Designed miniproteins, single chains, continued (2). Designs and how they scored, part 21

Each design is a single chain, and the fold is of that chain. pLDDT is the mean over its residues in the fold that is shown.

## One batch from the design tools (miniprotein)

Design m4744
Fold by ESMFold2-Fast:
Structure m4744 (fold): chain A 122 residues (1-122)
Amino acid sequence: MVEIWRNVSFDEGLILAGNWLKENPNPEPGSALVIEIDGPKDFGEDQPVVIIIIYKDVEYKGKRERVRFLAVSYVDDSVENVLERFQPLDAKSLEESRALKELFRNDEEVRELVAEILESLK
């Protein structure tokens, strides 16, 4: 399930993201929240900013884990740039964070989902 919010302030976007994470502690894999922020002023850029949160099941060290990934990007950004911006929210170490980011970036379903999200924001 993908939930999209548009034309919100940065502060409102943070509240929406925080509430969505609390209300959805164990959502289905491939669930995503997308928040488009009205006004690029807080990031010094003259473009709308997007907060994307995706839940993905990943296999790490022989264990299947449900991981939350967050990116802050732009509506007109490339899929590759958006994928590189994602950070795991629940990584226990820098090593785990790097490994989870690599797994996420190389996942075809994630790439397709990010492409669909960016298309929906045009």
Scores: mean pLDDT 75

Design m4745
Fold by ESMFold2-Fast:
Structure m4745 (fold): chain A 57 residues (1-57)
Amino acid sequence: MLDELQKKIAELVRKYIEEMKNTSDPAERRKLRERSMKELVPLSLQLARARQAQRNS
């Protein structure tokens, strides 16, 4: 469900925001950004596809 994908994305974003707030080391912050992108990009694409399917159905 679209709502479930949105919730999952929101939870991951919250997780990474908190980790970034608690990380002052630039190298660790860069790794967190790369990791968040690897996890969030596929979910964002999945959400975009689901929204497009609903719009065209």
Scores: mean pLDDT 79

Design m4746
Fold by ESMFold2-Fast:
Structure m4746 (fold): chain A 64 residues (1-64)
Amino acid sequence: SEAEELTLRGAALLSAGRYEEAVELFEKALALDPDHARAWELLGVALARLGRHEEAAAYFERAR
């Protein structure tokens, strides 16, 4: 799916340390598929890497 493609691209950016760009791709993935658990999880990881720990915690909870 398009959401899966965006999530994979976001994961690649996350691995490259491009956290703000990764957040944008995960947000686009979730706009297409709000039930995409992997995108919620990786968005949380990206936000934690940016120091946005309160937001990250909320997204990890949504992924469960």
Scores: mean pLDDT 83

Design m4747
Fold by ESMFold2-Fast:
Structure m4747 (fold): chain A 74 residues (1-74)
Amino acid sequence: MPSIEEQVKELVKEIEELIKKIKESTDPQEIGALLRELLLKASELQELSKTASPETKKLIEEALKRVSELVESL
């Protein structure tokens, strides 16, 4: 089974890719679909934070902060 750290790193990478796509998109419908995926992955990170090490929790917090900043800018 992948470690919690490995799962978090993969989700953070996917979240960063989604943030990039949202920022590059000019289509409101595409932005809406990407935002939905982003929020689902953010929820998965939040769940993993319950069993993560302090170092991994910092990585999760930084990713969730980026998600929050993007959502607040929309």
Scores: mean pLDDT 83

Design m4748
Fold by ESMFold2-Fast:
Structure m4748 (fold): chain A 60 residues (1-60)
Amino acid sequence: IEELEEEIKRLREEKKEFEEKLKEAEAQGDKKTAARYAAVIAVVEGAIYFLEKLIEKLKK
């Protein structure tokens, strides 16, 4: 359980960094880079959601 919580923490930190990079790319008008960061953020969000559901199930 602790390992899963630590993984979620890392993924949330990583997501925050990519969100900042996405905002920078959008501000610069770099649509291609912005689209790539948006895609990475979506994948990270999916991973966080999956791990949170696993923790929920394990707590039962």
Scores: mean pLDDT 80

Design m4749
Fold by ESMFold2-Fast:
Structure m4749 (fold): chain A 66 residues (1-66)
Amino acid sequence: MIEEAIRYAEEGNIEKAIEALKKAKEEYSDNPTITGLLDIAIQLLKQGNIEEAIKLAREALRLVEK
């Protein structure tokens, strides 16, 4: 879901990006670091700060792949 969210955000589909990040928060609900990064990324997308949102989503993805 995080990878899909980044892809949707890069394509300009902010609504689908937010939904994908919400699903990722449910998947990683036991990891407060990942969940926190995803929550901030959702807030940034809602504010139109797409570049910073993508950056935080990529940081969360890096932690998942670790």
Scores: mean pLDDT 83

Design m4750
Fold by ESMFold2-Fast:
Parts: C-alpha cells; structure tokens; sequence
Structure m4750 (fold): chain A 73 residues (1-73)
C-alpha cells in the first residue's frame, strides 16, 4: 500500500472503530454498528480527497479489520 494511502486508511480505521464501539455501547446491534462505521469511514476518506472507488475500498477494509478484532476478543 502507498504510504499516503496507508495514513488515510489508518484515519478511516480509527473513525470506524470509534463509531462501532460507541454505537455498541449505546445498545445498537452489531450489524447496524458495522453499517454506520462503514458510512463514517467512507465519508472521512471522501473528505480527505479520495475518489469514491478508493474511499469505498478502504472503508470496506477498515470495517473488516474492526470486525475481526472484535471477534478475536
């Protein structure tokens, strides 16, 4: 991964993680929390100047990483 893309991915990942855990703490379902985390991550990437295709790809990867971390804990 390009270094610049990796930094943007890490910001998206942090946004997704914070959104996901915040919603779970409020009693939102895991499925709904994941959808909201994806939306938040994608919006953040688009605001950072990424194309819609790159934003979707990185948001998907960020959300997948959040899901895998939760399932292993």
Amino acid sequence: MDKELKEKFEKAYRTAMLTYYSLLAEGVSEEEAIKKAFEAAKKTLLEMGLSEEEAEKLAEEAVKKVEEELKES
Scores: mean pLDDT 79

Design m4751
Fold by ESMFold2-Fast:
Structure m4751 (fold): chain A 61 residues (1-61)
Amino acid sequence: DPVEVAVELARAGATPEEIAEAVRKNSTGTQQQLISDAVEGVQRAGGTAEEALKVAELVKK
């Protein structure tokens, strides 16, 4: 589950780049689904809005 992967990594203090890469590797969904899953995971882990936006930008690459 890409959302759970994002939550786990964000709680562990992973970088936005690490979170984005893990979400890409654990999902075959659309770009919109990847962005949504990454943002939700970061937010559920207590990440900042800035961190969530950074991960969303990196997932698009």
Scores: mean pLDDT 79

Design m4752
Fold by ESMFold2-Fast:
Structure m4752 (fold): chain A 85 residues (1-85)
Amino acid sequence: MEEKRREAVRLLAAGAILYVAGQLTGDKEVFRLAAETYEEAARLFEESGDKEGAVQAYNFAADSYRAAGDTEKAEELEKKAQELK
């Protein structure tokens, strides 16, 4: 579980960098890439038993999907984050 948690943290950092790049460029594709990266981080946090990390990562993924214009996917992940609390 430790390796998955460490990889989740690396992906969380990568997602943050991509999200900032999306804000600077206004590129929806970059926001979608950030969202997908955060979503993968959330999955790894869940697999490692880090429920708090998973909730945070799913919320960041939802924000990123919303910025990309994918409101339906954002709402799905917001619901998933709430269910994990």
Scores: mean pLDDT 86

Design m4753
Fold by ESMFold2-Fast:
Structure m4753 (fold): chain A 53 residues (1-53)
Amino acid sequence: MELPTVELTPEELAEARRLMGDLSFEDAVRKIAEHFGVSEEEARRILVAVVTA
């Protein structure tokens, strides 16, 4: 897909990278969910997009 299912800006990707830096996967998911105001399921998609980008 040319566009990911999760809508992320370059700034949001950089922010997600910073949030996940020293955290476990589960802690990163939780922090991303809180920071972006999304569900943990959506936060997992964001985290996957960050690690595959």
Scores: mean pLDDT 69

Design m4754
Fold by ESMFold2-Fast:
Structure m4754 (fold): chain A 72 residues (1-72)
Amino acid sequence: MAPSDEELKEKAEELLKKAEEALKKGDYDTAIRLAQEASKVAGQISDEEVRKELEKRALEIAHKALEAKAAA
C-alpha cells in the first residue's frame, strides 16, 4: 500500500534531520545517503509544493556534504 503524503512528509523530514546531524558530525557519506533517501521519499509526494520544498532541502544538505567531502 502506498504511503500517504503526510506519512511521506514526516519520513522525509526525519531523514533530513538525520542528514543534517550527520553533516554536523563530519559524517559526509551518511549525510549524502540520508539526503538522497529523503529526496527519493519526497519525490513520491503528490503535493507539488511540499515535494519541491523537501527536495530542495535534501539537495542543499547533499551539496554541502559533497563540497566538504571534496575538500577532504
Scores: mean pLDDT 82

Design m4755
Fold by ESMFold2-Fast:
Structure m4755 (fold): chain A 55 residues (1-55)
Amino acid sequence: MITLEEYAELLAVDPSKTPHLQKDYEKLLALLEENPELRKLPLEEQYREYLKRYP
């Protein structure tokens, strides 16, 4: 499962300085929980699928 640190690195942000990053991360985790086949994709592709659903 993707970690908050990996998600922060993907977005090039500091997780300690980006408080609403936690909420976006939780939304991504919920998407991956509902669509477990997306967990087999690379991190960048998981994020692309997230963006398609949360425009």
Scores: mean pLDDT 76

Design m4756
Fold by ESMFold2-Fast:
Structure m4756 (fold): chain A 65 residues (1-65)
Amino acid sequence: GTEETIKKLEEAGAKELAKKLKELDKKMEEAAKNNDTKKLEEYSKEYNKLVEEAVKKGIIDGPAE
């Protein structure tokens, strides 16, 4: 889950990226509580982009190919 991904990034030394993901996770939780589907979608896209970038840079493992 989200917590595991953040922990892996911290262990890999990507502290700044882990911090950004924690902030986005909190924002997504707040948006969900407020039924703000537009903000939830925006934050989710940003979260996914950062995870994809981490995989591309080899910071965390992603599915091969």
Scores: mean pLDDT 76

Design m4757
Fold by ESMFold2-Fast:
Structure m4757 (fold): chain A 55 residues (1-55)
Amino acid sequence: SAEEHETLRLLLELAERDPAAYAAVLAEIKRLRDQGASPEEVHRAAHARLLELAA
């Protein structure tokens, strides 16, 4: 989907510009996964976080 493509693009851009923030986002994704969050819930949370970081 367009939203999924946007999320991936934002993640890759963050990795290039701010590796520490990128690592923090990945750690959050891992924590949500470990807590049993669905792929859809993880994607939604990651997208929201990335939009906040892009502002």
Scores: mean pLDDT 81

Design m4758
Fold by ESMFold2-Fast:
Structure m4758 (fold): chain A 58 residues (1-58)
Amino acid sequence: SVEEKLKKLKIDEIDKLPQSELAKLLGVSQSTLSNYLRGTRALSEDVLEKVNDFIEKL
């Protein structure tokens, strides 16, 4: 699922990319991504689609 893929990106972010850079790649604010990863905010369907497309092309 997209949520599982985002959790994998969270691990990669900790190891390889700063969170702000990952947020830019996904086209969201760093705070939006941070809140989503903390479970305090849902991402919009548009953003989730962008994340899914990004991961699917890897």
Scores: mean pLDDT 63

Design m4759
Fold by ESMFold2-Fast:
Order: C-alpha cells, then sequence, then structure tokens
Structure m4759 (fold): chain A 70 residues (1-70)
C-alpha cells in the first residue's frame, strides 16, 4: 500500500540510508497528490511528516512543486 511504502521510506531516511531515485520519485508523486487534493495545507503536512529526508533531488522537487502551485 501507499502508506506502507511511505513508512518504509521514512524509516530508511531516519536510519541515514540513501534513498533510491524510485523512492524519491514516489515521494514527489505523493506530494503532488497532496497539493492537488489538499492544497498548500496538504503539501505542508506531508513536508512536515518527511522533514527527516535531506536528499537534494527531493528538496529541489518539493520547492518546485510549492512554487508552481503558490
Amino acid sequence: SVSEKLAEIKEKAEKGEKLTDEEIEFLVEQARRALELGGLAGFEALKKEFSVIKDEKFLKAMEELEKEYA
């Protein structure tokens, strides 16, 4: 399920494990869906939940999504 995969990715990041490009793409897709369904509030909730993730590709993609929908 989506929730199980998100939990797995979060746990990997909390352990300091490197995320794959596929995992980052999955997170960005979920962030986009959060924006589409819940607006900026939904997006901010997802950002807070995954704040442990410091991957540059992920952070840049999140910034671009926020800018596009602002």
Scores: mean pLDDT 81

Design m4760
Fold by ESMFold2-Fast:
Structure m4760 (fold): chain A 78 residues (1-78)
Amino acid sequence: SMIEEAVEEVAKELGIPEELKEILKEALERSHREFGVELPKEVQKKIIKMTYLLLGKDETNKEKIDTVVRTAVEDVLK
């Protein structure tokens, strides 16, 4: 899927751990379903990168990651 590719490409660039990759993928999939959209791969990559940089490398809280990703998706749709 485009989400999986976007997460893998950013994870390779920034050294994101496997556990966090799965959380980010699930957060993006939830946001796409909630808003009824499929964002371009490059926009998805920007959201993942921004979320990781904003929350820091050690953040594993699923709810916090979900909230940041959801907010970023909503902001892109404005």
Scores: mean pLDDT 82

Design m4761
Fold by ESMFold2-Fast:
Structure m4761 (fold): chain A 67 residues (1-67)
Amino acid sequence: KEELRQRLLRLIGEILRLIGEILDLEEELKKETDEERKKRLEEELEELKKRLEELKKELDELEEEFK
């Protein structure tokens, strides 16, 4: 169970880091008026959200192993 706890804590840490980065980019996107930069920020946000979804799925799988 300790190894599972360490893996869980690592995943939670990575998820929190990505959430923070997504929130920062969302704030930047709200302030951006240049369409080209907005498009780049939107593309980066989509990639980060996709990665976050992957990590959440990994977390769900790990939680099932922990039960």
Scores: mean pLDDT 80

Design m4762
Fold by ESMFold2-Fast:
Structure m4762 (fold): chain A 101 residues (1-101)
Amino acid sequence: MKHYELGQEYYEAGALGLAEEHYKKAIEEDPNNAQAWNNLGDVLFKKGKLEEAKEYYEKAIELDPNNAQAWLNLGKVLEALGKYEEAEKYRKKALELDPEL
């Protein structure tokens, strides 16, 4: 069973708890899967677990610094935390990597 793909399917279906479980298993199988770390951050952001979401987005960026989506998502979580200056810096970094975001 491919846990990363199952995590995506459950996330799209709105089954956040199942998405979290399968993304965690995907990371256990491949800790270098930057996209799985980013997607786990998305699940936690939707669950309102902002500090945990921030940590997982930071891990995604550590593994893949060119992941524009992870920089954008880190900016969004910082904005939700009221850290507007830091949020704007990371949003600009995302747009430098992918101007079509």
Scores: mean pLDDT 86

Design m4763
Fold by ESMFold2-Fast:
Structure m4763 (fold): chain A 70 residues (1-70)
Amino acid sequence: STPLSTQDQSEINKNVNAALDALIAGDEESYKKHIEKVRAILLRHNPPEVADQAVADIEQSLKDQADKEK
């Protein structure tokens, strides 16, 4: 496995938190932009299939969290 740098992990966490806030607020465009940034960072360290799976897992987790805020 390719470990993330501290900088990359920080950027992923920042964008994941911003994506959750956007999803709760119903801001689909901001949500997509933050998810795109997460995917771009993951692609630096992972093959596309692994990055896509990680993004899918993150999106599912965010949807589950947002649904609890309804």
Scores: mean pLDDT 81

Design m4764
Fold by ESMFold2-Fast:
Structure m4764 (fold): chain A 101 residues (1-101)
Amino acid sequence: MEEEVEKVREWAEEAVREAEEALARALGGDVAEGEEALERLRRILEEVREKEEELEKKSETEAAKRSLEIAREARERIERLLETAEFAVEAARAATAALEA
């Protein structure tokens, strides 16, 4: 159970790093590289969703239920990070278009 919680925390930390990368690339006008960071962030979200589904199939202990709640909370946080990063990349596209003159 601790190992499962630790893995979810590792994915949440990785999601923050990918969101930071997307934001940094967006700020630099590197839209394509920002999109690559968003793709990696989406893959992390899928990993957390798979783990959440795996934990939902386990109904053996209260510890398993607690791990499931932690996974759900992490998924919600990663979804918010993705929305923020997507907004930043779209803002970078708009800024790039404004520089076309």
Scores: mean pLDDT 81

Design m4765
Fold by ESMFold2-Fast:
Structure m4765 (fold): chain A 99 residues (1-99)
Amino acid sequence: LSEKERAVVALSLALMALTVALNYAKQKGLEEDAKILERARDEVARAMNEVEKSTDPEKIREILRRAAGVLREAAKQSKDPEIRKLLETVARHLEREAA
C-alpha cells in the first residue's frame, strides 16, 4: 500500500474505534467522556480529509502525528479506563504509521 493508502486505513480505523467508544460512553451515561470523544472524532475526520487532499508524504506523516496527539489528549481527559486504553492503543497505531 502507498503511504497515503496506509494513512487513510489507519485514520478510518481510528474513526471506527472512536464511534465504538462514543456508543459505549452514551450507553453508560458517561456524558463528559462522550463530549471528549465527539470532539476527537471531528478532529480525526478533518485529518482524514487533509490526507485525502495531500500527495506529500511528509505532510501525511505530520497529519497522522497530529491525529495521534488528539487521541492522546482525549485519553488523558477520559475518566473511563476502557475508553482511555482504547484511545491510547489507537494513538500508538497512528504514531507507528507516521514513522
Scores: mean pLDDT 87

Design m4766
Fold by ESMFold2-Fast:
Structure m4766 (fold): chain A 72 residues (1-72)
Amino acid sequence: MSGEEAAKKAEEAAKKAEEAAKRGDWQTAVNYARLAGEYAKQAEEAGDKEGAKKAEEFARRGMSYAIRALTA
């Protein structure tokens, strides 16, 4: 996939992680945070520096929500 497409998928995954964290569903929040991180890695491998930067930002956001769900 393109880096931009991967960034968009990472954003979607981060939103799902946030929704799961709000419900106290730590298992789902962790799964979506992991998925966002995988998309960030794919964006880097695609060689799209702009897309990789965006995907990394969304992956960090998803991980933040997963950590909150795990430590709640």
Scores: mean pLDDT 79

Design m4767
Fold by ESMFold2-Fast:
Structure m4767 (fold): chain A 66 residues (1-66)
Amino acid sequence: SEELKKRFEQLTAELRRVAAELGPEAQADYDAFLEKTKDLPLEEQVRILTQRLADYLVALRRKRRE
């Protein structure tokens, strides 16, 4: 689906930005995570990336409170 491809691109861009704000360790974890999930169906990748983004946003919120 073209719609799923666009959502995947948006999610990966957003995750990369949030990981960059969290730091080098988060960036490395994100890159490793993309590599591990690359062979999964696109729908599954979008679902998993959506959950990961939620986790990263929680971590970023906690970091900004320090």
Scores: mean pLDDT 83

Design m4768
Fold by ESMFold2-Fast:
Structure m4768 (fold): chain A 64 residues (1-64)
Amino acid sequence: ASPREKAILEAALAVAKAGVDFLKEAIKRAKERNAPQEVIDKLEEDLRLDERLLEEFEKRVKEA
């Protein structure tokens, strides 16, 4: 891959990782504050989707 392509993938990985960490913290806070179950369920669904995206980006960065 080109240096630009690799840099874009590394930036995307960093953003995806930050998003996953943010959602994990948000879920923890929501549970500690006894947020409505529907809010917790939505955050957990978003986390599952973002974790899948992170795994895909990690594979692409390794292959770049």
Scores: mean pLDDT 81

Design m4769
Fold by ESMFold2-Fast:
Structure m4769 (fold): chain A 57 residues (1-57)
Amino acid sequence: SMQAIIDQLIAEGKKRIDAGEDVFQVQQDVAREGAAAGLSPQQITQVVKEIMDYADS
């Protein structure tokens, strides 16, 4: 399902943030992967927002 893809992208993004990767690079990569997986712009925005909120925590 699309929800499973969203959840996986969020989890991978958080893992990369925890590993000390650049937040901007993680956001770009996840947005590109989401688009390639067929996510809508709204779904990509959701994934990016979750990663940004996590990085700011």
Scores: mean pLDDT 86

Design m4770
Fold by ESMFold2-Fast:
Structure m4770 (fold): chain A 95 residues (1-95)
Amino acid sequence: MEELQKLLEEAIEHVEEAKEAVEEGDIERAKRHLQEAHESLLKALELAKDDPEKRRLLVEAIQHVLEAAGALDAGDLEKAKEHLERALESLRRAL
C-alpha cells in the first residue's frame, strides 16, 4: 500500500496548493492543481479496489475536488474553499 499512500499524499499536497492559489486569487494555478489532484485520486481509486472504506473516502474526495473546480469556474471562491476543506478531510481520513 506504499504506492496508494504516496498518491494520497500527492493529492493532499495538490489540494492544499489549490487552496493557497485561491487565497492568492490565482484561479488558473488553483485549477491546474485540482486537475493534478483529480488524476492522483483516480489512480488511488484503482489501487484501492479491494478496500471499500478507502474507496468510499476517495469517491467523496473526488466529488469535492470536482465541485471545487466547478465553483472556481462560476467565480464562487467561498464555495470552492468549502469543497477543498471537505476534500482534505476525506483524504486525511483515507490516509
Scores: mean pLDDT 87

Design m4771
Fold by ESMFold2-Fast:
Structure m4771 (fold): chain A 60 residues (1-60)
Amino acid sequence: IKEAFEAILKDPNSAQAWFNLGKAYAEQGRLPLAIGAYQRALELDPNFQEAQDELQRLLE
């Protein structure tokens, strides 16, 4: 979380940073926060396949 959050602070338009934050939240069981972070990554990069896959796993 701390590492991913720091990356977002340096570049809030980094889809990869938001994806990493989503994974950290999902690992902690913070599913609503994980979903939001993955959605943000997909808003920045709609073709981010890994973010799409992780978001689908959490919604299904």
Scores: mean pLDDT 77

Design m4772
Fold by ESMFold2-Fast:
Structure m4772 (fold): chain A 60 residues (1-60)
Amino acid sequence: SPLEKRVMEIINEAQEMLDAGVPEEEILRKVKELTKDLPPELQEKVLLHVNSLIDDRRRR
């Protein structure tokens, strides 16, 4: 679906930012901007996923 592709694009963008060492606040701000056109339930789901990726980076 178009929404599924969009969600994957946003997650891939967040992963690229994480791999580049971008600060957490900047990543979260960017993800919030990219998800603003998605339904609220998908916005929350993407943010939860991205926060999980950030937590994995902190664990290192």
Scores: mean pLDDT 83

Design m4773
Fold by ESMFold2-Fast:
Structure m4773 (fold): chain A 79 residues (1-79)
Amino acid sequence: ASPEDLEAETLLALGEIYHAIANIDYKRGDYDGAIESYKKAIELYERALAVATDPQLRAEAERNIEYVKKKLKELEEKK
């Protein structure tokens, strides 16, 4: 494990926390809170991808970014 990959793992973990917060806010009907937390999760996942050198960590970050961006668009299209 490199310092870069340890940083990436930490950023992924923080992103997952914000992703979970966003999901909770969404289920409780706090759509504004969910949007803010999804945006924070994306930011953290993008930072993880930027520093990650491990292909598996990079792939995980990319999957998480794609998934959360899809969720954010779904929320923004809410009627």
Scores: mean pLDDT 86

Design m4774
Fold by ESMFold2-Fast:
Structure m4774 (fold): chain A 85 residues (1-85)
Amino acid sequence: MAEELLKEAERLVREAEERLLELNRQGRSVEGLELLRRAYEEAARLLEKAAEVDPSRREELEKKVEELRRAARELDEALRREREA
């Protein structure tokens, strides 16, 4: 159901953000950013499925998908810069 997909997407992002903070403290920032990027991509996929299942939330969910995909692209660019540094 759409609500379960939304909760799963939120859980994936939250866990990845928590893991990023932990990995940053260990000096593993590149690994943390890559994990967060993957979480944003997977969350966007789940929200696309949720929008398909619940058309009443489609506009809101499509906006969130755009935001997550933008965040993933920004992380990809940040990872590229970290590898070049």
Scores: mean pLDDT 83

Design m4775
Fold by ESMFold2-Fast:
Structure m4775 (fold): chain A 73 residues (1-73)
Amino acid sequence: SDEAQKLFDLGNKYLAEGNYDKAIEYYERSIELLKGVKSPLLAQSYRNLGAAYNMKGDKEKAAEYFKIADEIR
């Protein structure tokens, strides 16, 4: 949805600013709107969520989300 794209873009903005907690919040909101619909945006949202967790040092969560993203494509 257009709303999910806007939330994803906000997540990217906060990720670029180094505000990983805000980035995670917006990516999770985007993912929630996209649940049940496999799409490139859903896969990218999980990849970027993984990147945000990796930047916070949570490598286990990062690996989990990267795996989910790869399975969606």
Scores: mean pLDDT 88

Design m4776
Fold by ESMFold2-Fast:
Structure m4776 (fold): chain A 71 residues (1-71)
Amino acid sequence: GPAAAKSGAAAYAAGAAGDASAASTMGHERQVAGLKEGNEAAAKYGYLAAKAGRAGDSVTAAKYGQLAHEA
């Protein structure tokens, strides 16, 4: 849905920009939105983007942010 798509796009953009902290926050929002909308793939990839962002791995956060956006 719209909320999940917006959060996924934001997680991807933050990760691509190298902003691991923002990617973590946006990935978490995508996870929550995906769970509420029943989109398990979006929730899973949002979680993985958030986890990578928390670890400071902006490259992996961008990869999972992209997958969360596409889900």
Scores: mean pLDDT 73

Design m4777
Fold by ESMFold2-Fast:
Structure m4777 (fold): chain A 100 residues (1-100)
Amino acid sequence: LIDEGRKALEEGNYEEAIKLFEEAIKTLSGVDLARAYHLLGEAYFKLGKYEEAVKWYEKAIDLLPESARWYPLRDLGDAYRKLGDKEKASKAYEEAFKLM
């Protein structure tokens, strides 16, 4: 399911990717679940649904060890920037940078 969703995402089939990732999260836990949440955020971001992207990136961050949070934090910053929330974007980028 994650691999099928990632393929749909790479092919530009964002709605299909979302459906596949939503199915995947029903059976996943831990780091694999965090990856599925991050990919859901990326799919919503590519659809221009930045508020939804923020929600999924935050869920991914909550499940990841601190050392692995830099990449979804960077993407969270990009989503906040698209929403015009410069303060939240800046905080997310600073946190990501500190973990790199």
Scores: mean pLDDT 83

Design m4778
Fold by ESMFold2-Fast:
Structure m4778 (fold): chain A 75 residues (1-75)
Amino acid sequence: MEKLKKALQEAVDEAPEELRPVVTAIAEGILKDPSRVDEAALEARKKTGASREQVDEALRFILEKTEEEIKEYLL
C-alpha cells in the first residue's frame, strides 16, 4: 500500500489543473480498494460531476503513472 499511496500522491501532484479534482477522487477510491479501479472511477464521476471523457482521461493518467504499483492488486 505505501508504494501505491506514494505513486497516487505523485499522480495527483503531476496532474493538469483541470483534471486534478477528478484524479484526486479516483486516487482516493483506489486507496480504499485497489482491486476495484473501475468502481473508483465511477465514484469519482459521481463526486465531481465530470464528464465520462474527463474521468476516462484522468483514469488513464493515473494508470500510466501507477502501472507498476497497481498491477500487483489486479492479480
Scores: mean pLDDT 78

Design m4779
Fold by ESMFold2-Fast:
Structure m4779 (fold): chain A 55 residues (1-55)
Amino acid sequence: EDKELEEIAKAAVENALEGGGTREQIIDSIKENLPEITDERKRKLAEIALKLVES
């Protein structure tokens, strides 16, 4: 369950970096959108993505 979300989050972060986004821009984007996410699974995915970018 969590492993699948981690793989999806990692791919999303890698795609954003490949697209020319900086680590800081990705972090800011996730933080800005987090309060707007009503779906529990999408919120968890965003939190995992934030954790991966921060590490």
Scores: mean pLDDT 77

Design m4780
Fold by ESMFold2-Fast:
Structure m4780 (fold): chain A 65 residues (1-65)
Amino acid sequence: MEEAEELLRKAREAIEKGDVEEAERLLDEAFSKALLSPDEEFEKMKPKLEELGREIREARERLEA
């Protein structure tokens, strides 16, 4: 799961830099990696992936403001 968590960290850094499209791409990759894991590991990652997705939406709104 470290690979998926590393992608989440990179996505958060992209948000801080204002690169929302890169953050979205990194989130999608993290989601794909998590889906390849056993269900219990995916369930642990799912809340983090969903929270990051919400943060990306909020960052997009802020950049458009």
Scores: mean pLDDT 76

Design m4781
Fold by ESMFold2-Fast:
Structure m4781 (fold): chain A 92 residues (1-92)
Amino acid sequence: SEAFERRVRVLKRAIEYARKFKGLSEEELEKIRKEALEKAKASTDLEEREEYIAIAMGAEIVLYAKRNPSVTVDEVVKEIEEAVKKAIEELE
């Protein structure tokens, strides 16, 4: 479905942002997340809103890993990628 394809695109973009953000401090990540969510709420364009959601999600992935020292950003990203791949395979 179009809704599923859009969610997959947002998740893939979020993963790209998580990789870009993994070197940032917790304070910088919280700022990015907050600003991205505010811009997503203000956006009237669906594509622009989805991009800001992806940015916020990417920052949240890195924040989660930083707050949970037993889990790395790469491990969280891999789990999301495997879940997306499995979901796509189940629809083919």
Scores: mean pLDDT 84

